# Ledger of designs, part 105: designed miniproteins, single chains, continued (5)

Each design is a single chain, and the fold is of that chain. pLDDT is the mean over its residues in the fold that is shown.

## One batch from the design tools (miniprotein)

Design m19877
Fold by ESMFold2-Fast:
Structure m19877 (fold): chain A 68 residues (1-68)
Amino acid sequence: SMEEQKKNKEEAEKLIDQLKEAADKGDLGKAIDYYNQAKKVADKMSPEDAKKLNQQAGDALSRGVKAV
C-alpha cells in the first residue's frame, strides 16, 4: 500500500513535469495525452492527493492553451 502510494506520487510528478514541458512548447496533443495519463494515476491515489494532482494537471494544461 505505501509502496503503491509512493510509486503513484513519483509517476504523477513525472507526468506533471512532462505535461508542463509539452504545454510550454505548445504541443497541445502531447499535453492532453499527459493530462489524461495524470487523471488515470489520480484515480489510484487518495482523494487529497488526487485533488492536488488534478489541480496541477489542469493548471499546466491551461497554460498551454493560453500559449496558442
Scores: mean pLDDT 79

Design m19878
Fold by ESMFold2-Fast:
Structure m19878 (fold): chain A 100 residues (1-100)
Amino acid sequence: DLREEARRNIEALAEKHNLPGGAEMVLNLVRNSKTDAEMMALFLALQLGYGLSEGELRELMINAYIVVRDVPSREEAERLVDRAIALYEEYVEKNKEFYK
């Protein structure tokens, strides 16, 4: 089961990095965020606070998308996550230009 495997992968990363609230906290970042920008800000704060690598953050987000969003495949989850990351990087760059 793709969702069961994804949940186990989130649990393993949460345990490795001592994430507060474990897998459920990670899943709630996707469930409760109103925008992709809000979600990305929360995931980046988690990465910076708990020492996840860039690859581990991406993996965490992909697995959370598989569990929370009705995605038909890992490839679709990867596409959605990579798009969210790219759009957030554009958003941050635009804000830096406005608020020097």
Scores: mean pLDDT 82

Design m19879
Fold by ESMFold2-Fast:
Structure m19879 (fold): chain A 60 residues (1-60)
Amino acid sequence: VTLTGRAVEAVRRALTEAQGPHPTGVLDKAVQEKLRELGAKIEVDGVLDESTLQALAALD
């Protein structure tokens, strides 16, 4: 499965909206935790990988 440009842009925009120190670690973990609650089989480690982005896009 390939992410669409719009799905990738939405994820990046959400991350960018978190203006402040270390947004990647805080927001990324929150996103991953929410995805796991919705049934995604991904790792919650604060690192956005292709698997995490695919899981998020599948919810769109």
Scores: mean pLDDT 62

Design m19880
Fold by ESMFold2-Fast:
Structure m19880 (fold): chain A 59 residues (1-59)
Amino acid sequence: MAEKYIKEIEDLAKKYGFEEMGKNAVRAAKLAYERDENPEEVLKGIVAVTKRALEEKAA
């Protein structure tokens, strides 16, 4: 399931042309998953923050 959120962040970064930012977010999400037993909440938060940042920069 974590893969879904990671891919979403990566796709957003590619779509808006901020690939490096998306890759950094993906790495952070993977580390959060490795650290926590219930990663969905952590990854969901990272996805939301990343989407907001990428959308704001694209606007």
Scores: mean pLDDT 67

Design m19882
Fold by ESMFold2-Fast:
Structure m19882 (fold): chain A 88 residues (1-88)
Amino acid sequence: SGAEAMAAEIAASFYAMVRSLLKKVLPENKKAQEIAERLDKKIEELNERARRGDERFPRTEEVFKRISELLSEPNKEILEMLKEAEKL
């Protein structure tokens, strides 16, 4: 995996967290809902970029595996926050 894939993954996780917070804090606010919808589109774009990959920055498979493991744990927390927000 390339640096672009890692960067896209990190960005997608960050925007997913922001989206979750908007839904939880401002569940009935129209502007917050619009922002959440725009974030959904951006998350999808970033996930597509992550799937494509980018080999501009060569690294060992070991390093890439470790980064992926670390990113997977925060993504799980973000998913739990989304689950909590959906209950509102």
Scores: mean pLDDT 60

Design m19883
Fold by ESMFold2-Fast:
Structure m19883 (fold): chain A 71 residues (1-71)
Amino acid sequence: SMEEQRGLEEAEFIGQSSSPVGSKKFKEKYEELGGDLSMESLDKMSEYASGEARRKSLEARRRLRERREEE
């Protein structure tokens, strides 16, 4: 199912984010996907991010929410 698929992806992200290499790749992936992602995707990414990557994820999520509210 899609839920199981997401579970596997989450486990992979957590594992990779636990190392310096994983942290760098997480940041690179976040930049590729960018703040144009859905609120749901950004929320998920912020759960696995740390430091600067987490801050960027939260800021992007805030911008999307603000834009929707101002629309």
Scores: mean pLDDT 51

Design m19884
Fold by ESMFold2-Fast:
Structure m19884 (fold): chain A 56 residues (1-56)
Amino acid sequence: SEIEKLIASAEKAASVLPGERGKIAKEGLERLKKAKTVEEAREAYSETVGELAKLG
């Protein structure tokens, strides 16, 4: 499913990114796991990517 694909992508990011970026990625993954719809999952994923982008 779309949600499973987003979760897999987020899990990979959380396992690779160090420090503060890793913390943000892990928090984003937990939000993604709580999503009830594909739209909620996409929003959680997008917000997490945006937070990571702000760090450079």
Scores: mean pLDDT 80

Design m19885
Fold by ESMFold2-Fast:
Structure m19885 (fold): chain A 60 residues (1-60)
Amino acid sequence: SALVRAEIEAQGLSQRELAERAGVSQATVSRYLRGGRVSDANARAIARVLGSTAADVRAQ
């Protein structure tokens, strides 16, 4: 989605870095950002990375 893409940009993350931290493929991240079909496990992994990274960036 546009909101998730803006959040990634605000945190200075690339789609590749998000994929690596979440343990998913870049294709899976791209599908998630477009609102495409991804598994619940993959969606949760991406969401956890975004939440954790936001906390780390704002704390530092």
Scores: mean pLDDT 68

Design m19886
Fold by ESMFold2-Fast:
Structure m19886 (fold): chain A 74 residues (1-74)
Amino acid sequence: KVEELLKRLEELGKEASEAAGKGELEKAAELLEEAAEVAREAAELSEDEELKEILEKAAEVAREGAEKIREYLE
């Protein structure tokens, strides 16, 4: 299950980057919000302390990125 979440996180990150590159900021924010949730779930399921810390940081970065994009669009 963790492996599947990590694969989804990679796919969401790629899609968010592509959306941002095309100027689709609303879509990029939505994809980053999903990535943050997936990373958080993967962190909760992980028993590896190092991986958990990496995933928690990834979730925070994605959440902050989405929030900044939302603020920019307002």
Scores: mean pLDDT 82

Design m19888
Fold by ESMFold2-Fast:
Structure m19888 (fold): chain A 62 residues (1-62)
Amino acid sequence: MKILARALEDYEAKTPEELSLKKGDLLLVTEVVDDTYVKAINLETGEEGLVPKKLLELVEEF
């Protein structure tokens, strides 16, 4: 299952595994890792990494 999501706020990555976000960025969620994090691709930058779920708004689910 793939989910199109939008960043709710700016976020600076804390680790190399995390993805930096700008408010309004579109992301493709590729994997739900746990209750706190998803793995996603930032469609604006092409970068892939871990994102806190609470920073994402669901746009579309496939």
Scores: mean pLDDT 80

Design m19889
Fold by ESMFold2-Fast:
Structure m19889 (fold): chain A 67 residues (1-67)
Amino acid sequence: DEGEKLAERAAELAREYATKNGLSPDEAQRIAEAAKETVRALYEDGRAPSDEEIESIARMAATAERV
């Protein structure tokens, strides 16, 4: 379940960034799910992201909804 573990990590970070940016719990959950799916898709494509890349994906997901 490596892909699932990476996806969970991305979801946790994305939710954290969204919450810090003042988004509602519902919005944070939606953003977390988007980051989770992005990381899962990368893993399924044979491109397992690093911890730093997962952080970048989570941060982008949290900010993309605002701009």
Scores: mean pLDDT 77

Design m19890
Fold by ESMFold2-Fast:
Structure m19890 (fold): chain A 82 residues (1-82)
Amino acid sequence: DRKEKLEKEIKELEEKLKKDPNNAEYWFKLGEVYARLEDYEKAIEYYEKALKLKPDKKYKNYLAAVYREAGDDKKAEELVAL
């Protein structure tokens, strides 16, 4: 089951984050997994955490895409205008 596989990936990323909580890439990957679960609120939270740790255009683009999926086109536009 794809959902069970994604939930396992979440647990693995959470264990990695316990050892390295300032790793922006692990927060970003956690956001990707939640986006695949269609938990856009969690995906936004973790993408924002990644972006705050490392201002990366890739993180901004993924965050903007998830804002659009969540129905917040205004926040997506404001984010990419930066």
Scores: mean pLDDT 84

Design m19891
Fold by ESMFold2-Fast:
Structure m19891 (fold): chain A 69 residues (1-69)
Amino acid sequence: SARAIAALERAIEALRRGDLETAQRHLVLAYIHAPPEAQPLIAEAGRALGAGDVERAIELLREALKVLR
């Protein structure tokens, strides 16, 4: 989904800037628009972010992008 890809890219960019509010918004949008193959990775990224593990969240979102391409 083009919308899921765009949301994932925006979430990664926001995380790299330390903008957690923007990242959370785009992460939710990415999950809603993602196909079933990518949803578990996006959900795991959300859990990592909830635990304060920004690096792990970025890694998981990058893996979700690979699944969508």
Scores: mean pLDDT 87

Design m19892
Fold by ESMFold2-Fast:
Structure m19892 (fold): chain A 90 residues (1-90)
Amino acid sequence: SMEEERLREILESLSEREKRVLLALYENAPKPQTYAELAKQLGVSQSTVSRAVRRLAEKGLVAVLKLGKRTYAALTRKGLQVAEILLEEE
């Protein structure tokens, strides 16, 4: 479908790091993840997570939630759809 083609175009625009952050959020969905939890899971710095999450949020794939001293990321519906397409690719 045209919508699936649009989602694939978004997926192709993602860096390898952005794809890994997207999949880490998918594995834990629907539970929001802190930047510290994502950094630990992926073996990267929180600044690396922050940059990737910002890029994913700009594309409408991730919502950023600030609760007290912690910043959380969670997949949007669109983010879930893109992650599912990524998982189908060999």
Scores: mean pLDDT 87

Design m19893
Fold by ESMFold2-Fast:
Structure m19893 (fold): chain A 94 residues (1-94)
Amino acid sequence: SDLEALLKEGTAGSLNAVGRHYRHLGDFEKAAEYYEKALSIEETAEILLNLGEAYAGLGDYEKAKEYYQKAIELSTDGLIKRKAQKNLDDIEKS
């Protein structure tokens, strides 16, 4: 299976893809777990954004805000930065 192949690969990118798979299924707890594993291998703005979104899905807005801020700071990609900023603003307006 694709999931088994990604887990076997064990890279930051493959574990980020596993996290996205669980997020797509609505399993934000497992999504956060695999994004944290990916982040421990390589810290990227994309993984930080994804982890923030997973924590927001769990209702942990304090952690979501922290990861969105880190994604903004690390981001060289305008799209990732804009997504993280929008998500941060949405929390702060609530």
Scores: mean pLDDT 88

Design m19894
Fold by ESMFold2-Fast:
Structure m19894 (fold): chain A 80 residues (1-80)
Amino acid sequence: MTKEELEKRLAEAQKELGEIMERALKQDPDTRAVVGEEISKTTEALSKAVRALKNGDLEEAEKHLEEAFKHIERARKILA
């Protein structure tokens, strides 16, 4: 994946995370706790992806973005 493609996917993941966070606030406490864990893991993965991109490590950035999207998928399933 190119740097431009990774930056586009990073922006996509950040947008989806924002949407999940807004939806989580409207849920019951038990659902919010479970989604909160996935939000935390997504945030950590995105932070690692940003650092990798700054360092020019495209392979590490791609790996962390893939991990972020897996946690986004899990959060979406919880909120479905």
Scores: mean pLDDT 86

Design m19895
Fold by ESMFold2-Fast:
Structure m19895 (fold): chain A 69 residues (1-69)
Amino acid sequence: MSPGEQHALKGALALDEGDLESARRHVEKAIEELGPDHPLVLTVLSRVYEAEGDLEKAAEYRARAEAAS
């Protein structure tokens, strides 16, 4: 996997563990490597917003991820 894909995966794993701080850090690095519109970035961002309680942004980023795949 590319460095960006690895960071997206680590962000998703951090969310599964409830480590929102680590998830945010890995998403930031995934954005740096893959760009903000990459499907993996959009998918992990939707989950970060959901974990933060921002359901509107979570739904927005989920829809964008589905459109990009």
Scores: mean pLDDT 83

Design m19897
Fold by ESMFold2-Fast:
Structure m19897 (fold): chain A 104 residues (1-104)
Amino acid sequence: TITQSPTSITAKEGEKVTINATFSQDVNGQVRWFKQKPGQPPQLLIQNGSTLVPGVDSRISASGSGTNYSLTIEKVKKEDEATYYAQDLSTAPPQWSNGTTLTI
């Protein structure tokens, strides 16, 4: 299972936001992070726990190992309003977190 916290964040423009995901077992870096905006398909942001996908805003970063992973968004903008999801790729099928909704 994936425990993602907090479930919701309200931030002001320019603030730094951190979302945490805790996995019930060591996932060996097999973690992806996604952004889902209303009316849009899910966008892949991070691969392999910390690798920023080409074309994704450099304000976004991720870190973690073992069972603990985090996604950080620096200098948040209104366009960052979305639900963010961690995905466990160590399982078949891949498991999704319950997500974190960010409001600016």
Scores: mean pLDDT 83

Design m19898
Fold by ESMFold2-Fast:
Structure m19898 (fold): chain A 61 residues (1-61)
Amino acid sequence: SEEERRRQLLDDLIALLKETPPYLVSKEEWLRALTLYAQRRHGVSPEEAEELAKEALDRLE
C-alpha cells in the first residue's frame, strides 16, 4: 500500500538522521538534505520529499 511504502521511506530517512550528529547540521539544512536524499533515492517529487523529510524530523524528536 502507499501507506506502507511511505512508512518504509520514513524509516530510511530516520536511519540516515541517526547516522549523523544533529549538532553538526541545522534543522533547515537537515530538511534540505533529507529532501534531496528522498528525491534521489526514492524518486519522489520535491513536494512529497519535503513533506516526508519534515515528518522524519518530527518523528525523531
Scores: mean pLDDT 76

Design m19899
Fold by ESMFold2-Fast:
Structure m19899 (fold): chain A 63 residues (1-63)
Amino acid sequence: SAAAELTPEEREVLALVREGYSYAEIGRILGISAATVSRRVRRAMEKLSAADVEEAVALVFGD
């Protein structure tokens, strides 16, 4: 996968999105705000040149 440029924090958030958690739920799981979750997803998408979160997950995990 093209995931080599992602931080561990960005990769973890994408893994939880892949599992079907909402940003609010991910925030509770990781002890961060939903806004921080959203920012990490957006940065991961930018690094991957992904058009949406589903594409970002597919690029990282091969789904």
Scores: mean pLDDT 84

Design m19900
Fold by ESMFold2-Fast:
Structure m19900 (fold): chain A 85 residues (1-85)
Amino acid sequence: MEELEKEEKRIKELVERMFDPDPAVRVQAAQELAREVLKASPEVLKKNIDEVLDGASRASEDPDFEVQIAASIALISAAVAKVNL
């Protein structure tokens, strides 16, 4: 269960970083979240997918255009991950 705990922690940290004061950190977090969500264990996704969808949806409204694009990709990836649960 160590791998699942690390996976969940990383996903939660990435959701939080999408709201970092630094736009570069927000872009990186959204890009990493998109990748991690598609690779995540079903157990971790079942617990966290609604938080990921909410976070990515909110970040897709970011005033920084690069963050908007990255967050929109993360939102699509999270939606795909949820329908495959």
Scores: mean pLDDT 85

Design m19901
Fold by ESMFold2-Fast:
Structure m19901 (fold): chain A 83 residues (1-83)
Amino acid sequence: NDLEKAREYLLEAARYVLEGDYEKAKEYAKKAREYALKSIDKTITDEQYEILALANALLEHIERGDVEGARALARQILEAENA
């Protein structure tokens, strides 16, 4: 399931941010975006939109060198899944 893969890749990207492995974080955030896009049929769902928004935001923080912003977002992503 492409949506399930997108979610798992987003979680892996967040974990890599907290480990300080920004190259792996970028790789997995791009995979999360790719699989979320592949999961879209006729209409984008709230979950698909959220994964795309979070993956894009995480990539933007990393590409800008905003380590604190990337880490804050990564914590939010992981905390939401543990709720």
Scores: mean pLDDT 86

Design m19902
Fold by ESMFold2-Fast:
Structure m19902 (fold): chain A 68 residues (1-68)
Amino acid sequence: SELEDRIAALRRELTEVQNAGGDPELLNQALEHIRQARQALQQGDEQTARQHLDQAERLLEQARRSAE
């Protein structure tokens, strides 16, 4: 499914940004949003899942820019 694919892609991106030296606080916030998206999806709440994935994407982009 689209949302399951997004969750998998964001988890891979999180690992890449972490390995690149991204901000741990931003990475932890992104991970929490990914977890909440998965929970919402398991409950059938696709709208809430999308909102959390959108927030995780923004946080990962910020973490990527923070890498030294």
Scores: mean pLDDT 88

Design m19903
Fold by ESMFold2-Fast:
Structure m19903 (fold): chain A 93 residues (1-93)
Amino acid sequence: LSEEAKKLIEKAGELAKEAAKALEEGNVEKAIELLRKAGELLREAARAETADPRKALQLDTLSLVVLSTADLLEAGKLSKEDAITVARAAAEF
């Protein structure tokens, strides 16, 4: 991974951890905002990753999953438990 991509992934992971905690505490609005910020950083990381095209694709896919999770939470179409699972997965990436 490039140094720029690593820094963006680290920030996204921190936001994803905060989103999972917000969901566990019942603060869905805060979790949606944090997931959207994390997803945007993962998208930026994918664009910054020029050394490994497979890692760039994995980051881009994860960004779409995280952003879609925020949208589905806002629409009431996804359980908080499923959203926590996605947030934790993003934090561990």
Scores: mean pLDDT 86

Design m19904
Fold by ESMFold2-Fast:
Structure m19904 (fold): chain A 80 residues (1-80)
Amino acid sequence: MEVVESLSPLEREILRVLAGADEPLSPREIAERLGVSQSAVSRALRNLEAKGLVVRGPDGRVSLNEETLRRLAEEQLAAL
């Protein structure tokens, strides 16, 4: 599936962080968890939104799309 193979390392790590979160996260919170710049996270999130893998709320916080969350449970995108 393209959802795994077409992702950059940063995009994959963002999906892992979101999959482990029980609430939507801001780009700042994701950047702090991954030790990267907010600009890098915002750019990666734009790509993930374009792919339909994440959704952004009106407050700017992001979460996994429901279909993406279910797919991650079946695929090894998040190595547990």
Scores: mean pLDDT 73

Design m19905
Fold by ESMFold2-Fast:
Structure m19905 (fold): chain A 74 residues (1-74)
Amino acid sequence: MEQERKLEGLREMFRGAVRTAELALEVGEEEARKKGFEETKERLLKLGFSEEEAEEMAETAVKFGLGIAEVEKA
């Protein structure tokens, strides 16, 4: 189901954002960006998203997570 896949993708994006924020606070932004992107992309690919979709979604999730970490530092 397309709706079910979209909801799973959204869930993985939020999971990726939270994970990226945690990593940014723990090990710094550069490593968080790299690991957050790689982990989120891999999970999205396993859900059946294309390489292009997974990269775009993972990049969005990482940017969101880094934004959360910046607010926590302020």
Scores: mean pLDDT 82

Design m19906
Fold by ESMFold2-Fast:
Structure m19906 (fold): chain A 74 residues (1-74)
Amino acid sequence: REEIVERFLREALEIAGEDEELRETARAAAEALREEDAARWAGEVLRLVGLELEGDERAREVLELALRAARELE
């Protein structure tokens, strides 16, 4: 579990670069996965969807990584 969460966070932060909002969302999503907090996880996924709808292609890539990590943890 920890290895999957850490890999997600590392890759997500590389994609986010200097985007502070995207970095913060990626860290919060990783924490939700680590703590098995389904409600927090859903909130962070919705935030990533919102950022992608605002035109942030990096948010889409982070969302794809997050959903992949969540599926691997099930």
Scores: mean pLDDT 81

Design m19907
Fold by ESMFold2-Fast:
Structure m19907 (fold): chain A 59 residues (1-59)
Amino acid sequence: SMEEEIKERLMREYGLSEEEAEDAVEVAKGLRDALGLPEEYLRPLAEMFAYAEAMVRSR
């Protein structure tokens, strides 16, 4: 599925754990739905949250 593909990408590109990647996708889904955005926004939203998590970890 698109969600699984995004999750695998977040783990590979951002070094997230499986749980962190799943959380990023779920938060992105919630925001996408709340804002009424189309499905293609799921990936950029999930990547935005993954980037934020990676930045916190770099401390």
Scores: mean pLDDT 81

Design m19908
Fold by ESMFold2-Fast:
Structure m19908 (fold): chain A 99 residues (1-99)
Amino acid sequence: LPVTTPLTPEQQARLDALEAEVNAVSKRLDEIEKKIEGKKLTPEQKELLRRASVLVISAKLLLAGARTGHPDADQMLAGAEESIAEAKRLIDELEKFLK
């Protein structure tokens, strides 16, 4: 009954890749925030921005949990991957509205 399970090299590589990905997505959100500063957003645009921001925060928390060697590390990594993918989709949609 271990208190923590060390990450495998494969899990560590996946974690590092997902951390790079979430940092890239977070940077895209910062760029969007700068572009919308002083602009009137529609309710749809505000909701897309809110959802994308929540998904990025969720992904960061899941990756932090996985890094501790949590027993559910694989599930946390999978959840982070899904959250990052959905955040990217919402950001792409938001960028289309800003053209």
Scores: mean pLDDT 81

Design m19909
Fold by ESMFold2-Fast:
Structure m19909 (fold): chain A 79 residues (1-79)
Amino acid sequence: AAELIAKGNEAAAAGNYEEALRYYEEAALAALAAGDYETAAEALENAAKVAEAAGLEEAAARARGLAERLRELAREQAA
């Protein structure tokens, strides 16, 4: 999952927002499959920022909402 986030960050830095969103989506799914809610939330937070930069307001809002819920679940895991 961390490797996919890194690839997403590279794509975003290059202005390849569609590719960045794909990597962040794959990272979030991989992290969720592993029960790693913290990493899944990070991937979705990064996806939201890229979606905002691309002018995709609805996608950004959706990703942000999911990230907030996953952060809540991550706190429950840490407790």
Scores: mean pLDDT 83

Design m19910
Fold by ESMFold2-Fast:
Structure m19910 (fold): chain A 89 residues (1-89)
Amino acid sequence: SSKRKAAQLVTAGRILAIAGDYERAIENFEKAISVATGKVKADVLTELGKVYMENGDYEKALKYYEEALSLDPNNEEAKEGLEKAKKLI
């Protein structure tokens, strides 16, 4: 199912991000976004924001956190990430 596929791609992306392979992490999260909707998509957008923060791409991180909050206004990780990204731009 699309929901299971999104979860598998997110798990792969997280493992790659922890390993410092941000390029492959981003690819997996972008694939997850293509099959995710609603709150699940907001969670994936938040993961992308975190990877761009770690990679020093603060403007991209900001955009992904804003998109996540547009889908799920209660996403605490996206709120925290947005505040951090704004301070670094």
Scores: mean pLDDT 87

Design m19911
Fold by ESMFold2-Fast:
Structure m19911 (fold): chain A 100 residues (1-100)
Amino acid sequence: SLEEAIEWAKRLVDNIAKEAEKLGMPKEDVKAFREKAYPLVEEMIEAAHNGDLERARELAGEVVKLFRDTAVKAGIPQEEADILATLLEIGLTITLRSVA
């Protein structure tokens, strides 16, 4: 269902945020990332459900960029931030494929 897809995408965001926290990302930055990422993944899934795959991919890109920028600014090493951002991108891509 649409609601299950949104919940799965939010869980993916949470799992990536938890890994970043283990690498030293402050709890306040983790919270700020989640609060900004949640509405983006909701819009992403809704766009995919409505057949707007171009917008869904754009929103997925925004979530990945938001994570990478936030993690690097929070002091996570560039290489670790890039690995987590890549995992997030792969997970969001798989989610989009399952919804479309």
Scores: mean pLDDT 88

Design m19912
Fold by ESMFold2-Fast:
Structure m19912 (fold): chain A 66 residues (1-66)
Amino acid sequence: GAEVIATGLSATGATAVALKAIGDGGEAKVSGGEPATVVATGLSREGAEEVAEAARAGGGTAEVRY
């Protein structure tokens, strides 16, 4: 599965990114606080792209690894 590392997120943004990853059938670990980091794993390629876009839309940065 693909992995997304998202950083620079608000608490609300981190929650949205984590829920999107879980909705794709993956797992998400939220750490930090504000700014928060989300590590999402077990994603499809399409799901990883959508999770990364959600992080960017929330003002964060995202790295996708396949």
Scores: mean pLDDT 82

Design m19913
Fold by ESMFold2-Fast:
Structure m19913 (fold): chain A 67 residues (1-67)
Amino acid sequence: MSPEAREHLARGVRLLKQGKYEEAVKHFERALEIDPENRPAHFVLGLAYRKLGETEKAKEYFAKAKA
């Protein structure tokens, strides 16, 4: 994983823990722009979308995290 993708992932996880789900999504999407096959980023995007009530998006990202 690139250092830039890792940094965005770390910031997103911190925001997710603070309940700032939309801001967390922004950082996770940035991590995926840098590293599109990043399974951890797909997984935490799934978690964030689930918290936002975006059920179909959450399912899609969880599936990609397991592939």
Scores: mean pLDDT 82

